# Designed miniproteins, single chains, continued (2): the designs that were tried, part 24

Each design is a single chain, and the fold is of that chain. pLDDT is the mean over its residues in the fold that is shown.

## One batch from the design tools (miniprotein)

Design m4806
Fold by ESMFold2-Fast:
Structure m4806 (fold): chain A 83 residues (1-83)
Amino acid sequence: ATDPDVAVVRVKPTDNPLVEGIAEAEGAGVSYPMFKGDTPEEAALAAARWATIVHNPRRVILEGVSPEVAERARKLVAADVPE
């Protein structure tokens, strides 16, 4: 990544019947932990929130999710960031 203020969240489906979604977050040259959720959407939202709260990036990019899920995650991230 060329922008150090950008966090990238990757969402991967899983074949594990006990876990419906897994998300990974990356930002500013740091590899973030994997996040699990009951759905890929929930995993992506958890990872995006964590990236924003812990590292305070200017932008969060979601990969592997629909535009609707990405927009919802972006709105929740914006709500969690104090001005």
Scores: mean pLDDT 56

Design m4807
Fold by ESMFold2-Fast:
Structure m4807 (fold): chain A 66 residues (1-66)
Amino acid sequence: LVEEARERIESLPLSPEAKEHALEGVEYAEEGRLDEAERAFKAAIALETDDAVRVELGEIARELLS
């Protein structure tokens, strides 16, 4: 699950800053730090203007944090 999330993030056309936030979100989720993970994913989404990319990040976050 965590590795699948990383692969999906790496395949998205993210800015370097958004990618860093998204990968931090994955790391926080793996540690069970769900509030920090949610904030990191929200930061990544806020940096993206492509709706398809934003939706995919939201799906990754939802699957990983549920």
Scores: mean pLDDT 82

Design m4808
Fold by ESMFold2-Fast:
Structure m4808 (fold): chain A 80 residues (1-80)
Amino acid sequence: MKIKIITDDGKEIEVEVPEDASPEEILRRILKALGFTDEEADAVIEKLKELGQLEDVANYIREKGIVDGRALKELVEKLK
């Protein structure tokens, strides 16, 4: 499955995600494609699990096949 990320500078990045990827794997791949470290990605995933939002966020990304990189970065900052 291909997911498109629109970066802050208007570039498109394509990320390949396995069809059977877990919610954690989907978010980890996308966050790393945006330049986040494994530690930063795992912190965001942990916070979303605490809020019960991880599955909803991952399913939204999967259904849309496109992610706004700026909106995702703002979410990361808000969760830290």
Scores: mean pLDDT 81

Design m4809
Fold by ESMFold2-Fast:
Structure m4809 (fold): chain A 60 residues (1-60)
Amino acid sequence: EVEERIARLDEEAARHNQRANDLEAQMKASGKFDRALLDEAVSHAVEAIKAIVEKLGLER
């Protein structure tokens, strides 16, 4: 069902956004630049955007 899929995509986007925000906050709090944490945060942000794009296609 489209409604269930939209809800699932919202959860996935929120989960990835939260993880990216947590990693950004961790880096800011430590004052240290960690390339692995940066790469992980970017990966989560990209996955969140992909979920949002898929959701927009379903809402049309």
Scores: mean pLDDT 77

Design m4810
Fold by ESMFold2-Fast:
Parts: C-alpha cells; sequence; structure tokens
Structure m4810 (fold): chain A 75 residues (1-75)
C-alpha cells in the first residue's frame, strides 16, 4: 500500500485530543478565520500556525490532520 495514502488516512483520524491542550484554542481560531475546505487549504493553515503562532514542527502533521478532519465534518 502507498505510504502517502496511509499517512493521509492517519491524518483523517486525528482530533484535538491528539494535541497538547495549549494549542487547541489557536487551532480552533485559525480554522474559524481561514475556513479550510480541503487538504490543500488545511496544509496551508497548518504551515501558518507553525510559522507564525509557535506550533512546533513535530506537531505539524497532527495539526494538519485536525484541520482536515474539521473541514470534512463541517461539510
Amino acid sequence: EDPREKRLEEAKKLTLDDLPSEYHEVIEKAFEERKPKDAEEAEEVALELMLRHGVPLELGFKVFGVLLNKAEEEK
């Protein structure tokens, strides 16, 4: 099976509970302000959170997954 597809499936299973509580508010605020609609937009928001809001790079994949899941649930 494709390692990239497996990582995307893993990302879609991630929730806010998979992240330290200190980052929950900034992630929720970013989702409400940017309203990502797909994986590409979710990745852009995750990158912005890492570059401008001090979210560690090692949490980037989890942040991406949470944003992607929120986008899918809001549809």
Scores: mean pLDDT 77

Design m4811
Fold by ESMFold2-Fast:
Order: structure tokens, then sequence, then C-alpha cells
Structure m4811 (fold): chain A 57 residues (1-57)
């Protein structure tokens, strides 16, 4: 999957309350964006990841 697709998947899983699965999808998206040098998308993905961890408790 592309990093963008994984980021969208993470958002969908988060909306469904599947926080563990959302975290995994966001982590893979973050790796992809960092590998591409897309610093803006990497920063947004880190924010989503932080919110997913907070929601998980």
Amino acid sequence: MSAETLNIRGAVLFQQGKYDEAINAYQEALKGFEAEGDLEQAAKTRDYLAKAYEAQG
C-alpha cells in the first residue's frame, strides 16, 4: 500500500474505534512518508498517531 492509502486506512480504523489497528496503519504510513521525504505528511501522521495513542489510553 502507498503511505497515503495507509494513512486513510488509519483514519477509517480510528473512526471505528479500532485504535490498535489504526496505530499500526499510521506507523506504516509514517515510515512511508519519511522514506519519501514528505515532511508535511509525516508531521500530520505523527499527530494522528499521538491522538490514536491518547484514545487507546
Scores: mean pLDDT 84

Design m4812
Fold by ESMFold2-Fast:
Structure m4812 (fold): chain A 62 residues (1-62)
Amino acid sequence: MVTKVELTVGSLAEARDLVRREEAAGAEVLSLEIDEKARTVTALLHNPETGKTYLLTVRVAP
């Protein structure tokens, strides 16, 4: 099952750090796209312990 999660942060660096924290917590990064113009980071993450896959979209506040 693919779960969609959307978050808003203050900067692209914070968005990148959020994905790195998920990876440090045991998630596998299957796909990572950074759109600097749209100020958005999209990552497809998989938790190997649960078999769950989720799409994380992190937007930078205007």
Scores: mean pLDDT 80

Design m4813
Fold by ESMFold2-Fast:
Formats: structure tokens, sequence, C-alpha cells
Structure m4813 (fold): chain A 66 residues (1-66)
């Protein structure tokens, strides 16, 4: 398994968590007390890559050009 920490804007934490939980191969998602960091455990690097691609797309869509 692979564990990574992802820093996100507090306002997007719930949406990012939902995307991660919906991704096959995600084993656990923990949110920091301040809501700015997600600690995510994946089955393998392939699952991590798929999830991170979805997160990157979400962040681009939500944070897009002001």
Amino acid sequence: SVTVEIEVPKELTDEVKAVLEATPGTLSVEVSEDGTTLTVTFEDEEAMRRALEQVARLLRERLGPS
C-alpha cells in the first residue's frame, strides 16, 4: 500500500474527499483537524495515480480562472 498527504484549500476538502472515496483502490482517507490536509492510503501506485488525476481535474475545475 501507498500513503500520501494532499494539501487542499479548506473549502474543497469535502469534494476532494468524496472523489478519493469514490476511486477504486482507495483504502482510507483522513482529514486533518484544520481541514487543509488529507492523508490517503491506496492499494498500490496505480490506484494512487488514478485518484490524483481525478483530484487534479477537480481542483482545476473548481479553482479555474478567477
Scores: mean pLDDT 82

Design m4814
Fold by ESMFold2-Fast:
Structure m4814 (fold): chain A 94 residues (1-94)
Amino acid sequence: YKEEIKELMEELSKRALEELKRVAPEATKVLETFEESAKKALELLLNQAPLEEIRAAFEPAIEEARRAGLTEAVEIIERFRDEFLKRVEEILSA
């Protein structure tokens, strides 16, 4: 299942990054923080961390987007987080 989770993260994060670049192409800090958050969430998940800790890994990216006043970017990151966690739960339940 680790390969499936890695492929899922790669697919969903690529889509989210494309959306973020479309709405906020100059928000380099938001983009970098999102990539770091996605990487950390994947590492935590592969190390069997609690879902609450994995969810919290996205807070820095959401906070950065919120400080920049990029409401659409906040929504994109939150949607990505929620979809990723839901899909992971489905894989782990199979």
Scores: mean pLDDT 83

Design m4815
Fold by ESMFold2-Fast:
Structure m4815 (fold): chain A 83 residues (1-83)
Amino acid sequence: ADISPLKDRKDLTHLNLSNGEISDISPLKDLKNLRQLILTNNRISDISPLKDLEAHLALLGNRISDTSPLKDHPRSVLIGGNP
């Protein structure tokens, strides 16, 4: 699913995009007011767009094999069900 319409929604504090067949999350990279971001059961493999976000992250059931972009993430990260 295409989420590019969200790129300018900078006032968002809570966002749930579960079960959306999403693979490209680059439109989320500048949503720095997010406190909770739920991306469960998508097709995400590249989480580098999340590196500068401070949200609590739910990333369960994706295709993520490299978690290094989130190694210094300041809030909770739920990542079960990934490779």
Scores: mean pLDDT 85

Design m4816
Fold by ESMFold2-Fast:
Structure m4816 (fold): chain A 88 residues (1-88)
Amino acid sequence: PLSPAAREALYEEVEATLELMEYAINKRFGAPKEEQIEELKEAIEELDEAIAAASKDPENPVAQQILAASTQMKKILEEELKKLEEEL
């Protein structure tokens, strides 16, 4: 069974994924850059929550996987956010 920390980390990773999907859909359909920036910031915030939750149980393999994946995704989204902000 999942530890409470690993479960929390999975929940936050799912929330981050949903925010990222919303961002991708809105970008595809030509949402304003300001809206895209807001959605990326929301996704980054959810990834920070996933990282924090996973960090509470560093010996758990599920938490380790979430920490690695969420850290990588956050880096990608932060680079995307920087590009959008530079275009304003």
Scores: mean pLDDT 81

Design m4817
Fold by ESMFold2-Fast:
Structure m4817 (fold): chain A 74 residues (1-74)
Amino acid sequence: SMEDRLAEFYRELGRLFHELREEAERFNLSLDEVKRRLVEGVRRLAERYEIPEDEREFAIALAVHEAERWYAER
C-alpha cells in the first residue's frame, strides 16, 4: 500500500540522515555539502518507493530543515 511505502520511505530517510551525520563528522563536511547529499539521497529514496512529488518535496524541505538545525547546534 501507499501507507506501507511511505512508512518505509521515512524509516530509510531517518537512516540516511543518521549515516550522513556520521560521515559529516568524520570528514568535516560543510552544511552545503550535507544538504546536497541529503537532497540527492531523498530523491533516490522517493524514486525507489514511488513516493508522490508533493510528499517528496515535503520530505526534502523537512530533511534540509533538520540538517540546518543540526549544524546550528554544532
Scores: mean pLDDT 84

Design m4818
Fold by ESMFold2-Fast:
Structure m4818 (fold): chain A 94 residues (1-94)
Amino acid sequence: MSPFEQLLAELSKLSREMLEAIEKGDLEKVLELVREATELVVSALSDPALQAEARRLGEETLERLRKAKTKEEAIEVVDEWFKRMVGLALREET
């Protein structure tokens, strides 16, 4: 498996775990998983600018999750985070 394919597989797994934590109402677990996934993306990136952008997106996502009032809002935040993180990883590969 390529490093990029392995990163996508791990991000997909973590995203699925985040959705499960949201369903259970475990906000602390969702925040923990977002931090873990953000550091995974940062560690996979070699461009310092992309690493900084990934960390910024992680922090923005944590704040949006803390402000989410419904499970639907939390799911939307996680979905947007996943798409944006995949986009950063693709910019590294391009």
Scores: mean pLDDT 83

Design m4819
Fold by ESMFold2-Fast:
Structure m4819 (fold): chain A 87 residues (1-87)
Amino acid sequence: MTVRDIFKQFDLDGDGYLSRKELATFLKKMFGVKEVPDSLIDQTIKEFDKDGDGQIDFNEFIEGIRIMHNLPNDPVKTIDFIMRSMS
């Protein structure tokens, strides 16, 4: 499974962006929780949405995970982290 496969799994409408609902499902799986509060989703969107369009594309998704988990500025290490977390 690649990080793009994971992104595509949550991008249910296939438009190349994660909706709020899709992001909530991803966060539930990543943190191993049953529910995430709307405030956490809002904060996560603000951290991931770098261009301010209210949508999260693949590049913003990778960068957001990097920032959220305080990972080095290395896309390969961020991808490895995501793959290990979602395995």
Scores: mean pLDDT 68

Design m4820
Fold by ESMFold2-Fast:
Structure m4820 (fold): chain A 75 residues (1-75)
Amino acid sequence: MSELIKEINETLEKEAKALVENKTVEALKAFVDAANKFIEKVSKKDKKAAEILKEIFDALIERLEELLGLPKPAA
């Protein structure tokens, strides 16, 4: 669990900072990709934790898209 938190902090915090600073579709895509890869890794060990994290990240990404006025990455 603590290693999953570290991976969230290191990868997602870095991508989130880049998104806030740059406000680009590329930075948003990188953040979404990082979140999805992390959730996929968690789902292999703990399905319930992965479901909760997916819900949290989906809500966070949607809010960031709204706040930054960026379109949702299609791929």
Scores: mean pLDDT 69

Design m4821
Fold by ESMFold2-Fast:
Structure m4821 (fold): chain A 146 residues (1-146)
Amino acid sequence: MDNVLKAFSNAQQYASLTRELIELARKNDASSSDDGVKASQQAADSLARLADSAGDAMLGAAAAGPEMAPLVAQVGALATDSFQRMLDVATLATLQDVLDSLRYLAAVADIGAQRGSPEISEVLRQLRKRAIDLANQANSKLNSAL
């Protein structure tokens, strides 16, 4: 239980940090300024830590029981909202990292869905679908820029 709550707390902190870094990247034009490129990279690094913390929270919650379904839904929403916002400021240099983090999130959601209660499994299947949709968007942006 303590590990799940700690992972959830970490996910909330990284989601907050990622939002601030995304705003900084937007203000500094990530496509044309060194400060914007640096902020985009820091946002991608923060998103990777968010995906890791969200994954830990989701897998721990799936093992804990059906009462954890609201926590899984909240963590999933924090992660997917942060990834959606990141796609607006992602550069060619950060798109691959974003794509890899989304693939990780989708894989963890799949594992959690197989291990969890029906309530948690349904939330994680929806999260997996959203993560795949976002990964397809990231991949399309990467391919369009090549």
Scores: mean pLDDT 85

Design m4822
Fold by ESMFold2-Fast:
Parts: structure tokens; sequence; C-alpha cells
Structure m4822 (fold): chain A 100 residues (1-100)
């Protein structure tokens, strides 16, 4: 499997609400290609869905380091900070996502 194959399979598990299985697939994608911003962003989304906001933030920040124009990563940051009750930072990151 390529990194993209693992991301594609992980997204299928995400759509089924099977977040831990999705994370396992995204982790394999990251191992193959650690510069694949999409893999980091979708793993962050899965962590967010599990209420694991600190892991979601870490993964989204890594995706932004790789591709600062990756809107999904900014949306994951916005959602995770909202989950933590940091509404000002959440609104900043959603505005950033919407500008891309």
Amino acid sequence: MTADDYVTQGIRYLSQGRYQQAIDYFQQAIRIDPNYARAWAVRGMAYYRLGRYQEAIRDAQQAIRIDPNYGLAWRVLGNAYRGLGDFDRSDEYFRRADSI
C-alpha cells in the first residue's frame, strides 16, 4: 500500500465512525510519507472525533508545518480549540481555514 492508499482506507473507517481503526491506517500513511499533510490532518480529525483534543492539535499543527494552505488542518485546530473552550483561538483558526 502507498501512503495515499492508507489514507483512503482510513477515511472509509472515519465515515463509519470507526475512529481508532482510521487512526491506525493514518499512522501507517505517516510512516510511509511523514511529509503527507493530508495524513496528519485526517488523523487529527479522528483524534478530535474521539475527544482527544491535544493529539488533534498536535497533528493539525504538523499538517500546517508541511502545508500552511491546507484548510482542513486549520479547521481541525478550530474544532479542537472549541472543544477545549478556547473560542477566541477557535474563531481565528476557522477564519484562517475560510481564507484558503
Scores: mean pLDDT 91

Design m4823
Fold by ESMFold2-Fast:
Structure m4823 (fold): chain A 60 residues (1-60)
Amino acid sequence: SMAEAKKLEEEADKLVEQATSYAQAGQRDPAKREEYMSKAKQLVEEANRKLQEAKELRAK
Protein backbone atom coordinates (compact mmCIF):
# COMPACT_ATOMS: atom_id res chain seq x y z
CA SER A 1 0.00 0.00 0.00
CA MET A 2 1.01 3.66 -0.38
CA ALA A 3 1.10 4.23 3.39
CA GLU A 4 3.44 1.26 3.91
CA ALA A 5 5.66 2.41 1.02
CA LYS A 6 5.90 5.91 2.53
CA LYS A 7 6.83 4.48 5.95
CA LEU A 8 9.62 2.39 4.40
CA GLU A 9 10.92 5.44 2.49
CA GLU A 10 10.95 7.52 5.72
CA GLU A 11 12.77 4.70 7.57
CA ALA A 12 15.31 4.49 4.72
CA ASP A 13 15.93 8.26 4.90
CA LYS A 14 16.67 7.99 8.64
CA LEU A 15 19.05 5.07 8.04
CA VAL A 16 20.95 7.11 5.41
CA GLU A 17 21.28 10.01 7.88
CA GLN A 18 22.64 7.61 10.52
CA ALA A 19 25.06 6.11 7.97
CA THR A 20 26.36 9.60 7.11
CA SER A 21 26.85 10.34 10.83
CA TYR A 22 28.87 7.11 11.32
CA ALA A 23 30.96 7.79 8.20
CA GLN A 24 31.81 11.28 9.48
CA ALA A 25 32.62 9.91 12.96
CA GLY A 26 34.94 7.33 11.36
CA GLN A 27 36.87 10.10 9.60
CA ARG A 28 37.35 11.95 12.93
CA ASP A 29 38.50 8.87 14.90
CA PRO A 30 41.10 6.75 13.04
CA ALA A 31 41.03 4.09 15.83
CA LYS A 32 37.29 3.50 15.21
CA ARG A 33 37.32 4.11 11.44
CA GLU A 34 36.85 0.48 10.36
CA GLU A 35 34.06 -0.10 12.91
CA TYR A 36 32.16 3.07 11.96
CA MET A 37 32.61 2.54 8.21
CA SER A 38 31.33 -1.04 8.54
CA LYS A 39 28.30 0.26 10.48
CA ALA A 40 27.64 2.95 7.84
CA LYS A 41 27.78 0.31 5.07
CA GLN A 42 25.29 -1.94 6.90
CA LEU A 43 22.87 0.98 7.37
CA VAL A 44 23.07 1.92 3.66
CA GLU A 45 22.39 -1.71 2.64
CA GLU A 46 19.36 -1.83 4.98
CA ALA A 47 18.08 1.48 3.56
CA ASN A 48 18.43 0.13 0.00
CA ARG A 49 16.39 -2.96 0.91
CA LYS A 50 13.62 -0.79 2.38
CA LEU A 51 13.59 1.43 -0.73
CA GLN A 52 13.33 -1.64 -2.99
CA GLU A 53 10.41 -2.98 -0.91
CA ALA A 54 8.69 0.43 -1.05
CA LYS A 55 9.11 0.46 -4.85
CA GLU A 56 7.47 -2.97 -5.13
CA LEU A 57 4.56 -1.84 -2.92
CA ARG A 58 4.03 1.25 -5.13
CA ALA A 59 3.86 -0.98 -8.24
CA LYS A 60 0.39 -2.11 -7.06
Scores: mean pLDDT 85

Design m4824
Fold by ESMFold2-Fast:
Structure m4824 (fold): chain A 107 residues (1-107)
Amino acid sequence: SVLDEAIKNLTEQLNKLEENKDTASPEEMLKLVEETVKIIKEQLEKFKKANAPEEVINEIQTLLDELEYLLKQLKKAIEKKDEKQFKATVEKTIKILKTSIKKLKEI
């Protein structure tokens, strides 16, 4: 199902973010978050084409909006060389992604 595919793809991205959060460069972490946003956009389009329930579409849209906001914050932290803000924003990204995956599994 589109839902099972989304859960799998998001879980794979979550694992990559968690494995790399303490060892990857800021630029490598930014790339992983950008790839995660791209996957969410592709899954949102698949859910819309499949006429998924509004609750599922709204959850993925909310996740997309939150991660796009955090992506902008990560870019600003890199520009300012603010390592504390960068790390905090990565941790927020991981937490939001975990929460959305858990909610999708409960559907």
Scores: mean pLDDT 89

Design m4825
Fold by ESMFold2-Fast:
Structure m4825 (fold): chain A 92 residues (1-92)
Amino acid sequence: SAEDQALEERLDQLEADLAKAEEEIKRILATKSKKEAAEFLKNTIKALQGTIVLLEQLRAQTSNPALQARIDAIIARIKALIVELEAELEKL
């Protein structure tokens, strides 16, 4: 369906944005002060939590099991990233 196509494109963009965010996090941790890194990580964790809420809503709106499975995988990836970022934040 057109809705499934739009959701697939949205998930493709989100996965690309997550990969870019992971590289940006590494750059910030390597190059910025502890204070700047801490502020960045706190803001990133909040943004990632918001993305999970959005993905849960999108999952509820689709009946396509392949898209539901893809959303579940992205949510799991984001949850794992939040755990890693919270651990890095504790070190700062």
Scores: mean pLDDT 91

Design m4826
Fold by ESMFold2-Fast:
Order: sequence, then C-alpha cells, then structure tokens
Structure m4826 (fold): chain A 60 residues (1-60)
Amino acid sequence: MTPAQLAMRAQLEAELAELEKDDHPHARGLAKGFGLESDEDIAKIHTLLVDVYQAELQRL
C-alpha cells in the first residue's frame, strides 16, 4: 500500500466515524446541495454516503 493510499484510508475512516456520530447534520448539508428537503431523502443520502465510504475502504 502506498503512503497516499494509507493517508486516504485514514481520512475515509475518520469521515465515516464522524458520519456515524453526527449523521443527520452531515447528510442535511449534502441534501441542501442537491435541493432535497425531505427527511426521507436526507436519510437516503446518509445511507448512500456510508455505503460509498465503506466500499472505498474495502478497495484500499
């Protein structure tokens, strides 16, 4: 694993941990960027973010 991959892994792990602690505010910020207003859409974005970060961690 390269030093760049190690740094990226550490960043992804930190971002995932923060998302798990305070999921709603982070998901709401992204939903606002997409013009989404419903709590259902915000929860869907949160789930997608967790899945994406976990998938990227598995590939590193």
Scores: mean pLDDT 71

Design m4827
Fold by ESMFold2-Fast:
Structure m4827 (fold): chain A 87 residues (1-87)
Amino acid sequence: SADDVLEAALAALRERLRTVTDPRSQRAIEEAIALLEEALRTEDPLTLIGQILRLIGLQLDVEDDPTAQESLELARQAIMEKLRSLK
């Protein structure tokens, strides 16, 4: 299910947060975790999920750190699955 995908992404990001030592990568992973947690808390906000996806897209457009890009892509993918489940 979409919630299973979101929870799996959260678990993976939390595990990465334990091993990453670079402060910028830590912040990017923490931000991705916060966005996924917001998506899980969201019962019916198609508009809010759309705004979160847009913000992740904007962050990806300016991010040059591969670790941060990977974390943001995982968050985007999980949120897109949540959005599909609401249709």
Scores: mean pLDDT 73

Design m4828
Fold by ESMFold2-Fast:
Structure m4828 (fold): chain A 72 residues (1-72)
Amino acid sequence: DEIAALKAEQAKKISEYVSEGLRGGSQDFEEADRRIQALTAEYDKKIGALSAKAANEAARQAAELQRLAVMQ
């Protein structure tokens, strides 16, 4: 699913930034950490938006099915 794919992509990018920071030393590590923080914030926002969209769509479908059930 899209959320699982985003989490996998986020983990891969974090691993790449960690590797880059470890190679460059202290200053490059600080820059890598800053990039990781920004990346985490972006992915948290995207995942939250997808979760909210899925919940709203499920609620809409449930309401329509319930309306049809009441009509028998």
Scores: mean pLDDT 75

Design m4829
Fold by ESMFold2-Fast:
Structure m4829 (fold): chain A 79 residues (1-79)
Amino acid sequence: AFPLPTDEEIELAAKQIAELEKKDPVTARFLLASLFRQLVAAGVDKETLERFKEKVLEAITNPDLKAFAEREYERALAA
């Protein structure tokens, strides 16, 4: 099995999304959705999904992207 993502990897992913938000918000949205799907496919626990969501919400500023992140998190929990 693949190892669970580290706190450092989660924080780095959130920072990458925040940088893309400033330069290419469409790509930021696709990356965010893709990362949630990858975490679900890897079988991570609810706590890891919640931590990733929290780190993303801390890193980004766009309200539409924040709302999108919360919706993708809810979809990930329902998977």
Scores: mean pLDDT 80

Design m4830
Fold by ESMFold2-Fast:
Structure m4830 (fold): chain A 95 residues (1-95)
Amino acid sequence: HMTPEEARAEIEALSKAMAVYSKLRKSKDPKLQEVLKKIAEMAGLDPEKIDEVTAVEEFRMINVIYDVLLDYYRETGKDVSELSFEEIVEIILKA
């Protein structure tokens, strides 16, 4: 059985992953565009074609962020909901 704590961690990680992806996608900051390209590369996509991604490929990119956040929770025990956008960007860049 999934524990309530484990279920909450998964929901928080998914919620944060979706929010981070949305913010990265809307950003015109070149540094955040590089983060989005790294996520695409980690998802097995061409980082030069990030504007041509399908809905399925967007889901793969969100899953990359989700996996990175869950790994962070498992390694540190820290609540993902407490992470700022800037802290999540740093975690992705170090992955």
Scores: mean pLDDT 82

Design m4831
Fold by ESMFold2-Fast:
Structure m4831 (fold): chain A 58 residues (1-58)
Amino acid sequence: MSAADIARAMASKETGLSDAALTVAARTDDEALLREIGERYGVPVETLRRIGAALRAL
């Protein structure tokens, strides 16, 4: 859906995450994976969880 694409683009601008990393964050609640992404992009796991939940809600 276009709304999901827009939300993903906005999250990418706010966090610097790639589209692939945002897709993983939206699909998983695996804390180890979220920590790895957070460390790579300098984003807290809690922020990634919030973004993933928002993207899943669309």
Scores: mean pLDDT 73

Design m4832
Fold by ESMFold2-Fast:
Structure m4832 (fold): chain A 83 residues (1-83)
Amino acid sequence: MAYKEALELEVEGSIYEMSGAIYLKIGDNKGALEHYKKALEYYEEAIRLLREKGDPNDPTVQAELRALESAVEELKKKIKELE
């Protein structure tokens, strides 16, 4: 259950990240910023859930955590560029 819940949060985060990129392309920096911040919230919640409920010795959980942590750092850079 927890892994599926984390994946659902990751999917929601991805949708907001894609929406943010679209807003950025049309010159709506405020819209981009708002959507990137929402994506960040979803990814951070997915990381929290995986850390609390995931098996730390499971290679799949470890790989997803690394991917999400990378996505969070990338989003933080995008947010900083728009602020």
Scores: mean pLDDT 84

Design m4833
Fold by ESMFold2-Fast:
Structure m4833 (fold): chain A 80 residues (1-80)
Amino acid sequence: SAALAELRALAERAEATGDLALQREAAALLLRQSALALGVDEATAEELAERVLAAETEEELREVEAEFLALTQPLAEALA
């Protein structure tokens, strides 16, 4: 998939350069694609990804992760 190829390219570049910004971009892309795959709407998935990119603290990242889990856990259970 195009999203998987983009994630891999970002991850490989981040590893090669040690660029933390590229690592964060890869994490945001993975979160967005995972949310969309589980049926989260596009606007919410984009908002969560933007919050990952904008997060300056571990606490802000944990808040985004908590919202992602709260949104996706019921959807994952419905798909099982």
Scores: mean pLDDT 72

Design m4834
Fold by ESMFold2-Fast:
Formats: structure tokens, C-alpha cells, sequence
Structure m4834 (fold): chain A 105 residues (1-105)
């Protein structure tokens, strides 16, 4: 748990520095750990973070795919708020509104 949380936090730091490839690497490492330990909430958070990286790279369809995957996991967990936010982020990404997609998350 602690290592995966720290990896997501390092990814956010790299995002804020504009180091998108490094951010993606940290978020992917966090995702892999959360998958291995079966932490569904951690998986959904890491997928949203990867979606934000894709948004900042202008890869809107890939971003929407990540947000949709996160939304499905939140829905399975009964996290209505997480599911709705991830769905809205996916919609805004498909509409080309990257700023609104980030704002909703």
C-alpha cells in the first residue's frame, strides 16, 4: 500500500513539472502494485492518473479509455462519486476539453 501511494505521489510531482513520461512510469508502477495486491480503489485512482497524463500529451481517446476503465471499477465498488467523475472526465476528453476533464477529477 505505502509504496504504491508514494509512486502515485511521485507521478503527480512529475506531472506538475511537465515530465509526462516519468509521471506515466510512476503511475504505471503504482497500478501494477495495486493490481498485484487486489486494491481496486488504488487501481481506479492510478487509471485516472494515467488518463491525465494522456490528456496532457493530447491523446484524448486514450485518456477517455483510462477514465472509462476507472469509472467501471468505481461503479463495481459502489463509489458513485468516483464513477460519475471518471465518466465526466472521459466525456470532456472526447469533446477536446482537457482542462474540464482535469478539473472534474
Amino acid sequence: KGIAVSLNNLGVVKLNQGKLDEAASYFQQALDIYKKIGDKHGIAISLNNLGVVQLKQGKLDEAASYFQQASEIYQMLGDKNGAAKSQLAAIYAKLGNADKAEEIL
Scores: mean pLDDT 88

Design m4835
Fold by ESMFold2-Fast:
Structure m4835 (fold): chain A 79 residues (1-79)
Amino acid sequence: SMMEELRELLEELRERLTAGEPLSDEEVQKLIELAEKAGLHSMAAYLRTVREEAKTLSPEQQRRLYLLAVQLLLHELEE
């Protein structure tokens, strides 16, 4: 399902960000599109806001911001 695909992607990104890896704008865009397709419009809007904020930050601050965002979104994806 789209919800499972979204959760799996968020979990993968959380692990990569925790390992110190950067998140590309293309990956954030895919996450936004997947959230929209799943009907999670508030989540998609939040991700767009995070993406714009990230552009003003250093690479390390961007990574930490995206890690916090991914963790928050995973917490919100409940049954």
Scores: mean pLDDT 84

Design m4836
Fold by ESMFold2-Fast:
Structure m4836 (fold): chain A 80 residues (1-80)
Amino acid sequence: SMVEKIKNAKFSPSQYTASVLEMVALVMEGDKKAAEVYELVMKAVKEGKISWDQAAAILRYYIETGDYEKVKKLIEELVK
């Protein structure tokens, strides 16, 4: 499943940075849903609820698909 793929994702530190920068670019271009996703993911990382690998995987999924509703569900499942 997509949730299991994200839970088991592994990224290098440079890939975390690249995913964050790509997401910030979408926010700066006026994607309000990207802004919400970015804030939710960064809050979950700051609170220790998800790993940086999981955060990068969620951001990458949104960048590639634009599927805001699926991303919200993925964050809910990973925060459990």
Scores: mean pLDDT 80

Design m4837
Fold by ESMFold2-Fast:
Structure m4837 (fold): chain A 63 residues (1-63)
Amino acid sequence: SLAVEKVAEYFGVTKDSARQLLQKHKAALEDMRENPQKYSKPPESYQKDFAEKVGLKVEDLNN
């Protein structure tokens, strides 16, 4: 997928590691939505920052 390829390129990791990073990112967003009091940053900002850094649109992360 485009997200896996861009994450792998940005972090200089394998596609398998990139998939794990994307799964961890999705899990973090879910925890942020369930437990907003634990985080100073809203999940939408966290997702946007991640997408911007790796050269993706937010929509590309929602696969």
Scores: mean pLDDT 79

Design m4838
Fold by ESMFold2-Fast:
Structure m4838 (fold): chain A 88 residues (1-88)
Amino acid sequence: SKEAALEVLIEAIRRAGESLRSRFPPEDVERTTRLLIEALRALAAGDLEKAEELGRELERNHGELVRALDEELLARREEIRKRLEEAL
């Protein structure tokens, strides 16, 4: 289901963030992870304006941590794909 797929992606983002707490200040990881999850939830709800606004903030003010999160998510891509197949 769409809801189950969204929860798989949110969990993946949270796990990626946890692994970055040793490399970045925990407060910054928590803030960036929260904003990314909020953007994903907005996109899933069809709130494109809010999703775009949050995406722009993430790129401008949190770009380094977003890139690190992206690398962590790519490292987990096969596990994420398997969970998404089970959810959809």
Scores: mean pLDDT 83

Design m4839
Fold by ESMFold2-Fast:
Structure m4839 (fold): chain A 89 residues (1-89)
Amino acid sequence: MEEARKAIDEARKYIDESRKALEEGNIEQMEKAYQKARKAIDEARRHVARLLKEGKTEEADSLMAEVDRLNAELQELRQKIVELKKKKS
C-alpha cells in the first residue's frame, strides 16, 4: 500500500514537472520528466497487482483508478510533446 502510494505521488510530481517544462519549451527536461513519470506509473501498477493477489481488492481498485487517471494525463502530455517537436523541426 505505502509503496503504491509513493509511486503514485512520484508519477504526479513528474507529470507536473513535465507540464512545466512543456510551458517553458524545454524539450529535454520535458522528456526526462515524462520518462520518470512513466516508470513511476509502471511501479504503481506492479504494487496494485500485488494488492490484488493479496485479496485487498477495495484498496487495489481505488489505487488503480488513480493510476489510470495519471496514465491518461501522461498520454495527453505525450501528444503535446510530439506537437512541440514538430514545431522545432
Scores: mean pLDDT 81

Design m4840
Fold by ESMFold2-Fast:
Structure m4840 (fold): chain A 55 residues (1-55)
Amino acid sequence: SLREQMEQLLAEIRASTDPAVIERQLGKMAELTNQDPSLTPQLNEGAAEAQAKRA
């Protein structure tokens, strides 16, 4: 399901230290959220994780 894909992408962002991987996974989360806006909370969590890792 789209929700399971979002959870997997979020887990990958949380586990990754590679900026290229984080940005790629965020892009995928944004694409899924465009298909199902109910996934916005997961996208917001992914964006927050990515922002924290850019320090």
Scores: mean pLDDT 81

